# Ledger of designs, part 24: designed miniproteins, single chains, continued (5)

Each design is a single chain, and the fold is of that chain. pLDDT is the mean over its residues in the fold that is shown.

## One batch from the design tools (miniprotein)

Design m16859
Fold by ESMFold2-Fast:
Structure m16859 (fold): chain A 75 residues (1-75)
Amino acid sequence: MVVKRPGFEEVTFDSLADALAYLLERRPSFVGVISHGKFVGSVSGDEDDAAFRARITALIEEGGGFPVTLIIPDT
């Protein structure tokens, strides 16, 4: 049972380049990764860009690849 908290946005991507461009422009404080309907993990937004890219890429690969749904704060 999951209680939806206000202020979270779900965005679906079919490519790593588009997902990373979106995240690096927004620099959210938190990113949750869902791949193929399964929650794979999360990354903190306080990482440097190289570490952030590497962690997001690893989570997407661990989840079986695209499509992926990202959960981010709406503010």
Scores: mean pLDDT 74

Design m16860
Fold by ESMFold2-Fast:
Structure m16860 (fold): chain A 66 residues (1-66)
Amino acid sequence: NEAGRRSLEAGIAAARAGNAAAGAVGAHEYKQLGGMDEDLGTRAIEAGQAGNAAEAARLLEEGLRS
């Protein structure tokens, strides 16, 4: 799913830049698009909402590798 992949890439870039909130938004989008494991999506959203940009980025990167 091209839309899902682009959401993952955008979320990773935002989270790596320290934008935890933007990372959470990207994670939410990819979860809704069903491109990856829903558990990874939920964990990435939780990390982003908690302000853990680095954790959100790692989870989104794991999704992209799968």
Scores: mean pLDDT 73

Design m16861
Fold by ESMFold2-Fast:
Structure m16861 (fold): chain A 59 residues (1-59)
Amino acid sequence: MVGELVRERVDSPDLAEARARLEALKARLEAEGGEVVAEAIEPTADGSGYDVTLLVARA
């Protein structure tokens, strides 16, 4: 299967906010019939927030 990258920026330096956003995205993508096969949270270069990324497999 071809993977799809879904990325969202969390404009908050709080890692808990980034984790909450990742979990919400994961739940939405799984509800749409996707399978989340990888996930990552990365701080932005300026430290202002986090980029949350999911790799989604679809049939």
Scores: mean pLDDT 80

Design m16862
Fold by ESMFold2-Fast:
Structure m16862 (fold): chain A 59 residues (1-59)
Amino acid sequence: DDEKIKEIQEEAKKIFLETGDQVEAVAIGLEKLAKENLAPKISGVSPEVALEEAKRLRE
């Protein structure tokens, strides 16, 4: 699971570097963590909470 988390973080970082949009990069990272049910392992939040944060961060 740590390897999947690292892959998601690297992908979010790549999106930030390509687009310059830190908010979108974080939102995509949170959505992927929620879909893989990994959000509770990072911050103890449910996948639903992670998805709500991703939605709140987007325009």
Scores: mean pLDDT 69

Design m16863
Fold by ESMFold2-Fast:
Structure m16863 (fold): chain A 88 residues (1-88)
Amino acid sequence: MEEELSNEELAELLKKYAEVLLEIAKELKNEEAAEYAKKAIELLEKDKKNEELLKKAKEYLEKAEKLLREDLAKNKITPPNIADMIEK
């Protein structure tokens, strides 16, 4: 047991995670976090087996996550969205 996930499997999971972060960034209107998530998705789609690109994509995802956490941690009052009308 050397690694629990292959680079291909890791890339696929990271892509799904990046898509989730992108949706959250859009909901919070955090354009900077959305851009980092998009960059990560683009790198993950370019070459799923390239460890260097995987590492770079992960760094972009960590930046997106940090920005979203900072936005939440600043206790900012976000304006109401039409998404509130679809809430169940």
Scores: mean pLDDT 71

Design m16864
Fold by ESMFold2-Fast:
Structure m16864 (fold): chain A 67 residues (1-67)
Amino acid sequence: MPESVLEQARAVAALEPPELRPLAEEFVRSLEADPSQADAVMAELLTVKERTYRPDRPVRPVEVRTL
């Protein structure tokens, strides 16, 4: 089984915010169950991340920056 692809999917899932983690983990589970679909599953994971990860969110929480 392609360990590098699975490792990448797991790493991406871990880096996702809690809102996206369940989706990323589900895709990782799909990949683990059927590694023959690694390319398709990875493409879906990346698509979800690209669509949800918006640079519109500030690097800091919405607060008055003091320091």
Scores: mean pLDDT 60

Design m16865
Fold by ESMFold2-Fast:
Structure m16865 (fold): chain A 69 residues (1-69)
Amino acid sequence: SAEEARLRERFERFIALATELDPEAGKELERRLREIEEAGDQEKLAELREFFKDLPLYERVLKALLESE
């Protein structure tokens, strides 16, 4: 759906910013997202989003994203 596509694009932007702030953490998140894309596991995409929200890095990424606008 359009909502799922938007959530995904937003999450990809968060991963890109996370990689900029913490290359190791960002690289791992990007690897996981790629695996989910290749497998087509939509449920795992939601799971990854919840995991990312719980990381201390999440708030820093949100601030960086808002500053980019």
Scores: mean pLDDT 69

Design m16866
Fold by ESMFold2-Fast:
Structure m16866 (fold): chain A 65 residues (1-65)
Amino acid sequence: MLEEARRLIEEARRALEEGDLEEARKLLYQAVNAIKRAVAEGADLDEAIALGREVAELRREIEQA
């Protein structure tokens, strides 16, 4: 389950690098939902917190772009 969130975060980074801010925002939204679902299903909380921090950092980069 957290693998899906990781993949979405990687895709969001790629979209940001390509200048597609709208796609990056959509992918980060999907990543947050994937993290929430994984946590509800018993995923590792430390990993979920780390991925949530990555999402927050990418959101800041998008806002600054």
Scores: mean pLDDT 83

Design m16868
Fold by ESMFold2-Fast:
Structure m16868 (fold): chain A 79 residues (1-79)
Amino acid sequence: MEELKKKADELFKKAREYLDNGDYEKAIQYAREAIKLDPSKKAEAYTLIGIAYYKMGKWDEALKAFNEAIEVKKQKEKE
């Protein structure tokens, strides 16, 4: 469990680095892999995916990703 969380943290860090470097497709790929290993990162990862799609000019995909992040946050507030 802890090992998977650590690996997810590293993948998410890579996603952020790719986002900063303008490699939006890799940013999305690494963020999705981080979610698979640690679903608790869905809110943060979907936010990053939304930003990547927005920077790629894919506005509909960006809005969908941001909506996923919002829904995950709502679920986290309710036990």
Scores: mean pLDDT 82

Design m16869
Fold by ESMFold2-Fast:
Structure m16869 (fold): chain A 81 residues (1-81)
Amino acid sequence: MLKQIGEELLKKDPNNPEAHFYLGLGYLREGKIEEAVKHFEKALKLDPKNKRAWENLAIAYEKLGDSEKAQEYRKLAEKAK
């Protein structure tokens, strides 16, 4: 699954932003929302133009009940691409 793909990519390149994005998606699907947030934040530090990472970070914050941060990250997603 997506988490396994991310782990395999990190073994080849620990600074791969796609690896952290896939790990974030994997944790989000497992319901481990706080872990998903950490990986999306790492992906965005490496590649702030990843619109999908901003979108999924907004979804993660909605699931945490933080609608204000979710709205902020949705606006950042629109600006990224």
Scores: mean pLDDT 82

Design m16870
Fold by ESMFold2-Fast:
Parts: sequence; C-alpha cells; structure tokens
Structure m16870 (fold): chain A 107 residues (1-107)
Amino acid sequence: RIAELFEELAKNVPTDKEKADENIEKLARVYAEEVRRAHPDLTDEEVEALREGIRNVLKAIRDELPDEDFARVAQEVAERVKKEGLTAGEAWDLFVRLAYEAFQAKR
C-alpha cells in the first residue's frame, strides 16, 4: 500500500495535481493507520493529528520541490519499500531525508 501510493505520487505530481492531492490524503491515512497498528496506545485524536501532520508535510514538500525532484524522491522510496520491506515509519523517514537532500542540492 505505502509503496504503491509513493509510486502513484511519483507519476501524478508532475502530470495530475488533483490526483496527486487525492494520493497525498490516502498516503497520510495509510501511514496513520500503520502507526496506530504499531502503537495501539495512541488515541483517535493523536492518530488524526498524525494524519494531518503527514498530509501537511507532503503538501509543503510537493509545493516547494520541483515536480521532477518530488517524483524522483517518491519513486526511490517506493522502490526501497518494495525491496527492503520498510515499515510505514521507515518509509516516511526516508522520504523526508531524501526530500531534504533534494532541497540542499538546489542551494
């Protein structure tokens, strides 16, 4: 699910902004659900706050990174999730790290 959503973001961010927004919402939801599964002590309010946080960070990165850089980062995350069986948290940490590296490379 996570890998598939990152693949769809890689395709849709440069070509279909509306579908990219839909997939950002789906990714944020799936991520929050996976974190809840790993941490069952989280409240519904904490899970919703996490979902909103992930969504807002994804949208901010999408708006600030060139479409080609976002697509490349999302594709790399998708491939590594498939190859290495990364958890949702590990996939998110990798995505943020690669996005940050892409920002630094432009400066």
Scores: mean pLDDT 80

Design m16871
Fold by ESMFold2-Fast:
Structure m16871 (fold): chain A 55 residues (1-55)
Amino acid sequence: DRIRRVVEAVFADPDRPWTVRELAELAGQSVATFTRAFTREVGVSPREYLAALRA
């Protein structure tokens, strides 16, 4: 599961200034395709996820 790999990568380095583009690249997807897949699986957008992680 490519979305799980992305979540695990972020959790391994939570202080890194991750961008949605970098997450999409890890998933091997375009930003648009990645955003839809991530939101469907995780329940929040990648931007919201990264914002919550930084809070």
Scores: mean pLDDT 82

Design m16872
Fold by ESMFold2-Fast:
Structure m16872 (fold): chain A 69 residues (1-69)
Amino acid sequence: SAAVEERARLGIAVASPETLEVAREVGRTLREIGDGLERGIREARRILAAGGSREEALAAIGRALGGEF
């Protein structure tokens, strides 16, 4: 089946339970980073469109990624 073939291609279907758990945690972290970056970029664009500074725009991205990034 396509789902089994896709999992095998990613190495998930043949991975140990430990590897599968790590893969799930990494996937969650990457999704959270992606969501934060998208939100930060959207806010940065709003700041720049309103005449805000580059520094304010970068700070908005940093806050969306966890405050200090």
Scores: mean pLDDT 73

Design m16873
Fold by ESMFold2-Fast:
Structure m16873 (fold): chain A 58 residues (1-58)
Amino acid sequence: MTFTESTDFPTEEQARAAAEAARAQLDAARPVTPITDYRVTVEATPDGYRVTVTTELA
């Protein structure tokens, strides 16, 4: 089962911090949650930066 969530940020610093926090949270959850894979991406947009988190569950 795949879940995808996107959040927009006005600056690269905020987007990077959010991406790092998301990775840390998913890594911490992995031993007790059936997370098989995840992907966190940061993309530049015309209005700022977009962080996309994709989580795959067993």
Scores: mean pLDDT 79

Design m16874
Fold by ESMFold2-Fast:
Structure m16874 (fold): chain A 96 residues (1-96)
Amino acid sequence: GPLPLSEEQKRVIREVAASLRVIGLIEEYVLLLVRNEMTPELVEKIKEELREWLKDVSPETVEKIIKGYRESLPSLDEKTQKAVEEAIKLLEEVVK
């Protein structure tokens, strides 16, 4: 089996895993908007899941995620750009 992880290594792995889940939820939110499949119930479920995973993500990492999405905007078609802008707004509202 693998060697035991240090407490520092465990914290880093936890933040990486949580950050990937946050990104996955943002990508799902964008996809649902682009496909016109979003419902108020899905918005609330995604917000709840974002709140849970964001507990293990530093403010600095959240800022980097938001910056990455903002920097991607000029490369996207208009519909996807609007969906990503809404996803950024959702993430900013949940982090309050």
Scores: mean pLDDT 88

Design m16875
Fold by ESMFold2-Fast:
Formats: sequence, structure tokens, C-alpha cells
Structure m16875 (fold): chain A 63 residues (1-63)
Amino acid sequence: HMEKELREEAEKMAKRAAEKYGKDVGEEILKEALKMIDEGASPREVAVRMTGLILRAIGDSLD
């Protein structure tokens, strides 16, 4: 149950990131999140990693 909800939230976050920062950013976030979920990472670990990737994309877009 938790895995399904976490996967759905990861997909939503990746879609929003793709719309804001580009398709490649959204694809990277989704790929990393799904890999972590498949490897048994906690929701907190997945959220921290996804947030870090978004912050990195923001930083890269400002350089």
C-alpha cells in the first residue's frame, strides 16, 4: 500500500518538475525515485532525494 502511494506521489512530483525545469529533469527524478522505491527506500529517503534533484535543477538553471 505504501509503495503504491509513494510511486504515485513520485510520478506527480516528476511531472511538475518536467513542466517547470524540463523533460530531462522530470525523467531523472522519476527514474531515481522509482529505483529507490524498488530497492526498499523509505518515503523520507525518496522525498529528500527528489527534493535535492529539484534544488540542483534550480541551481543549474540559474548558472
Scores: mean pLDDT 80

Design m16876
Fold by ESMFold2-Fast:
Structure m16876 (fold): chain A 88 residues (1-88)
Amino acid sequence: MLAEEALKYAEEAAKAALAGDIESFSRYFTRALTLIRQIEDKNKQIEALEKMIEMLRETLKQIKDETIRSLIESAINFLENEIKKLKE
């Protein structure tokens, strides 16, 4: 299922962030987002975005590097805005 595949890439993005690998984070984040956008059911798309945000928020609690923290915070804000657009 697209949602399950997308969340696997979201999990890989979280792992990359914990490792300080910004390049892999961006790659996996973009792949997860691309797959989520292909989900035809609006409510399932929102659910997948919300789960991705939860993964990133938990990851953020473990990050001390300010550059990586800012990157994750920007990613979370972007996903929250995507959800807002879908709810409108």
Scores: mean pLDDT 87

Design m16877
Fold by ESMFold2-Fast:
Structure m16877 (fold): chain A 67 residues (1-67)
Amino acid sequence: SEKDKILEELRQKLLELGVPEEAADNIVAGLRHYIDDHNLTLEEFKELAEGVLKAVQRYVDERRAAA
């Protein structure tokens, strides 16, 4: 499904950012449950996934910059 494709792409990008596999799996699982529970549209789903990726990227960048 399109939802599964978006979640798999998100998982791969999280791993590429150096997120541990267990944490990446937990993020993806949490998003899957949230989307199913809240009846999000495909557009809202894509926006949420992109927002999560941007938030994680910012967090990783800030932690790497900190001594």
Scores: mean pLDDT 80

Design m16878
Fold by ESMFold2-Fast:
Structure m16878 (fold): chain A 62 residues (1-62)
Amino acid sequence: MSPEEEALVEEVVERYGLSREEATEIVERARHLLESLGFPLSLLPGWVRMLAEGEARYRALQ
């Protein structure tokens, strides 16, 4: 994992209260989606935040 991806993992843990394991899975999933769609990895922070927010909201509704 790159230093930039590790920083995103820490942001997700701190901001959304997700575990480090869950945050790592979100970052990896976002990266895989961007790579499979041919989008630039400069979009990674935005996609990670979108996925993390969605997961946090989903948990709040359960």
Scores: mean pLDDT 81

Design m16879
Fold by ESMFold2-Fast:
Structure m16879 (fold): chain A 53 residues (1-53)
Amino acid sequence: SETNRQLAVQAYNAGVHAESRGDLDLAAAAYRRALELDPNFAEARDELERVLA
């Protein structure tokens, strides 16, 4: 839904902000949340895979 997509974008942005502060655990949690809201969110999946590497 449109609401889930907007919430996914907010979660993704929270992850990006957490990475900028060096908080990789919070970033991973935020990217996982984005994927729960939008499973097709490729950018969130790619960032999650990168921070868990």
Scores: mean pLDDT 86

Design m16881
Fold by ESMFold2-Fast:
Structure m16881 (fold): chain A 86 residues (1-86)
Amino acid sequence: SEGAKKLAEFLKTLPEEHRQIVLDLLIIEGGSSLTPEVLKKRLGIDDAEEIVKKVYEFAGFEPQDIPSREQAERMQRVAREAEKLL
């Protein structure tokens, strides 16, 4: 999908270790914990809001404080497709 291609391109701009943490959060944990606070702590960075916003946008959603089940499931599918393009 176009969203998966854009997510893969975006993930390639991140350090390898950060890319893997984002993918694990989305694919293994199912994306329901994708918040700026959780991602900031896992990546060890000052601000994760842009990464969270981009994942929502590439999945076709407006950013929210906490993902709904439907949003999490779609972000997981887009992330699985993006991983195959890395």
Scores: mean pLDDT 85

Design m16882
Fold by ESMFold2-Fast:
Structure m16882 (fold): chain A 97 residues (1-97)
Amino acid sequence: LQKEIDEGMARIVVAVARLMIERGHVEEARDFVLEMARLLKEKGQTEAATLVIVESARLLAEAGHVELARELLEAGLELFADDEESVARLRAALAEL
């Protein structure tokens, strides 16, 4: 039940970020994703929060905004510094940029 809710919320956040990026609101998309990831982490939804950052950074990089993607992933590393699994996923995403 909780995993299904977390997955649904993560998908909505990523979809909104994608629309913002497609419309040229790339810095706003980064800020939106970071705020949503922080809220998800505060609710104990760490995996969903990390997924939102990784997928949104990938969308930014694919749109040609590699530096914003890097900034988002680095902000994620600071936000999830206490979670080794999240740090590993974020570092792997940075290596693929």
Scores: mean pLDDT 84

Design m16883
Fold by ESMFold2-Fast:
Structure m16883 (fold): chain A 93 residues (1-93)
Amino acid sequence: GPSPAEYYMAKGQPLLGAQLSLGVAALEVGVARLLIDKGKAGPEVIRIAENAIRQAELAIKAAKVAGDEKLVKLAERVLREAEEVLRRARELA
């Protein structure tokens, strides 16, 4: 199904879409970091990190449509964290 950003943008609610997709991305970054710290850097962690990147990219798009520059910068930070987590997961797998 569509991400929260895609779904709520289609409903004319880009700010809500951005906030929800950013929340998903941040949660997935946290989960991937926890699993890496437990030595579980397998395909599932890679998939979580890849989805975190996708959700953060969609949150950036929705935040730009909403005109929320602070939310754009926050989503760009979460995107960088998701990319670093993906790199670590791939190195440990």
Scores: mean pLDDT 91

Design m16884
Fold by ESMFold2-Fast:
Structure m16884 (fold): chain A 120 residues (1-120)
Amino acid sequence: SAAEEDRARAELLVATVEAIVKRAEERGYISADEALDAMEALIRALALAGRVYAPDSPEFQAFRARVRALAERLAKAIKDKEVAEEVLREMEELTEQLAKEDPETGAYAAELLEIFKRAV
C-alpha cells in the first residue's frame, strides 16, 4: 500500500541519516553539503511519517523523537563554525520556501531548524 511504501521510505531516510551522523562523529568532520542532505532527508522522513501516522499517535511521536535526536546529533557533529553558518543559512532559506509551497512540510522543517540552532 502507499502507506507501507511511505513508512518504508521514512525508515530508510532515517537509517541513511544515522549512517551519515555516525561517520561524521567517527571522522570528526562533516561537509555543509552532507549536513544539508541529511537535514533535508530528516524533513522528508517526518513529512512521510506524518502522512502515515495520526499526529497524536504514539507511533508518530516515537518516530518524531528519533528524527529530532538525529538533527541534534548532526548539529553537534559540525565542528567548523563556517560550515554551521552555511547550513543554518541554507536551512532557513529552505524552510521559508517550504512554508510557501507545502505548509505541513514547512512546519517540520521549522521544527528541525529550531533543534539544529539550539544544538550547534
Scores: mean pLDDT 90

Design m16886
Fold by ESMFold2-Fast:
Structure m16886 (fold): chain A 73 residues (1-73)
Amino acid sequence: AEAELREAWARLQAELARTYETLGEEAARRAAEAVQPLVDEAAAALAAGRYEEAARLFARAAEEAARLRRELE
């Protein structure tokens, strides 16, 4: 569960970094803002000890960030 959480968080960070490198700071900021509700839900799940749910929410945020980047490319 914790390994999956770390992997999902790392994936989200990598997708946002890729948006920054390919589309610039403004696009990365908008992508971060778009996934913020999922990140907030993941943080709430972490605070409640729901590591598996938090991992799934970070994974969904990473997928959404990747989708937004592809639509802008």
Scores: mean pLDDT 83

Design m16887
Fold by ESMFold2-Fast:
Structure m16887 (fold): chain A 55 residues (1-55)
Amino acid sequence: SPQIQALEAQIQALVDERRAIEDDPSLSEEEKNARLTQLSQQLAALVQQLQQLRQ
């Protein structure tokens, strides 16, 4: 479904963004932790939505 495809694309984008943050030498550990925490919360919400649609 288009909704499932959109959620999978959003999840992939957040996973890619997480890697970019982890690999960014210009960011402090504090800055990385703050950004990664926010991304983890967004990722968890999208994964829950995806699981509901894949029943």
Scores: mean pLDDT 86

Design m16888
Fold by ESMFold2-Fast:
Structure m16888 (fold): chain A 76 residues (1-76)
Amino acid sequence: MKEKAEELYKQGIEAYKNGDRETAAKLFKEAAELYEKEDPNSPLGWQAKAAYYALEGNIDEALKYLKKAEEVRKQS
């Protein structure tokens, strides 16, 4: 399912660039769910979740997931 998560994330970015914020939010949410199924600590999953919450206007949740992604990158 990792390939499909990557595809959905890219489609989300394309939808956002085309001004379709609602479709972008749905695609980012689906990508996040698939990334998390492969790896619950996926920084890509948390990035997708942050993008979803930002598009929904939930900035506090978006920042929470951005921090989680950053923490995993610093874990090494």
Scores: mean pLDDT 79

Design m16889
Fold by ESMFold2-Fast:
Structure m16889 (fold): chain A 57 residues (1-57)
Amino acid sequence: SKDDLIKWLTTVPGVGEKLAENIINAGYKSIEEIKNASVEELMKIPGIGLGIARYIV
């Protein structure tokens, strides 16, 4: 669910609820979709730098 996705995302250092919502609003609907994204694609999301993107992928 969206709530489960937000809960997982907020375990990532530097990711709060607003940044988790930015990721979802960018079109990512599951953990699998996020992990299949490139570092460069995740860095296009406002608030995601290299460290956060590399931690997720």
Scores: mean pLDDT 83

Design m16890
Fold by ESMFold2-Fast:
Structure m16890 (fold): chain A 70 residues (1-70)
Amino acid sequence: VDEKLRRLERLLREVARETDPERRARLAEEGERVFRELMELAATDPEVREKLRAALARVRPEVEAAVAAK
């Protein structure tokens, strides 16, 4: 699960930094798929739910900064 969480964080950062709209859309689709898998795991495992919440909180300021840098 930690590998999926790291992959989600990486994909979210890549989407935020990507300037090509086609590539950004593909990265976003991949990130959505990973996020959905993690959400299903989080529904039955409170540890996964907490780790997912923490990962999203860590990425949020970096995503916001990358978007603002445009």
Scores: mean pLDDT 76

Design m16892
Fold by ESMFold2-Fast:
Structure m16892 (fold): chain A 62 residues (1-62)
Amino acid sequence: PERPTLPVGQTGGEDVSDAELLARALRRAIELGFISREEAVALLSRAFGISREEAEKLLDEA
């Protein structure tokens, strides 16, 4: 029972979460007209296994 060398990547940085980074990128893509809001919500939901409501909240915060 010893695991001295196993990096646990829960959060890469205290300032930036993976979900927040992706939400910002998707927000920009919506603004530029590359994707729709529905597509961005679906991408966030699938990527992080979260509900549509939570994905929309992330987009609003971005």
Scores: mean pLDDT 72

Design m16893
Fold by ESMFold2-Fast:
Structure m16893 (fold): chain A 64 residues (1-64)
Amino acid sequence: MEETIKEIAKLTGLSEEKARKAILGAATLLQQGFSEEEVLQLATRSLGNEEAARLALEAAKKLL
């Protein structure tokens, strides 16, 4: 988890707190019935970086 947070922060220039919120937000959306594809698209728009969004999605899947 912490390594993924640091990598997202590095890729996006955002704080580790914002990176953590992105992972938790992705997990919440998955629990609400959004598809992995929908979550990836929303995270990419939020983070501005598709690689960071993929890392957030993968970390979120491990929280479920």
Scores: mean pLDDT 83

Design m16894
Fold by ESMFold2-Fast:
Structure m16894 (fold): chain A 56 residues (1-56)
Amino acid sequence: SSLEAVRAYEEGLEAYDAGDYATAAELFRRAHELAPDSSIGRHAGELAAAMERKLA
């Protein structure tokens, strides 16, 4: 649901602010999967890719 996507996105931002890029990547990917057609979901997909690049 959109609410679940928003929650995952918010948790992802908290993980990112804490420097936990692995958790942030998982949460942003989840937000993207829950709402791929939304602005939040599309942005979360981009952030997940960026976090994965930081981990490589």
Scores: mean pLDDT 84

Design m16895
Fold by ESMFold2-Fast:
Structure m16895 (fold): chain A 70 residues (1-70)
Amino acid sequence: EAEELLKKGAEAARAGDYETAAKYFEEAARIAQKNGDKELERLALYGLAEAYRKMGDEEKAREASRRASA
């Protein structure tokens, strides 16, 4: 479930495991997009952008933010 993956991503981020958080957020965004759930997709993409920023990957963070704004 996309909602469950979003929750797992948030839990990984709280634990400081941003690489795992990014994987969960990316999968949550993918499933939300397939289901037409724009709100959940946006929320997952914001989580993904923050995870990439915490990892120092500013280019991937910017890409995720742009996807969230679409």
Scores: mean pLDDT 85

Design m16896
Fold by ESMFold2-Fast:
Structure m16896 (fold): chain A 55 residues (1-55)
Amino acid sequence: SREEELERIAREMVEAERAGDIERFKELADEAQARGIPEEELLRAYARQRAAADR
């Protein structure tokens, strides 16, 4: 679903950031844009996944 795709992209963006993989991070952001995901929605999901990664 769209929600599952959003959470997957956000989670992988957090993993890419933690790994220092800037190209992968950009690729994932571009994928979200191509899927029509609003930036504000993506940033919200990214913040949730980043918080969850510390647990």
Scores: mean pLDDT 83

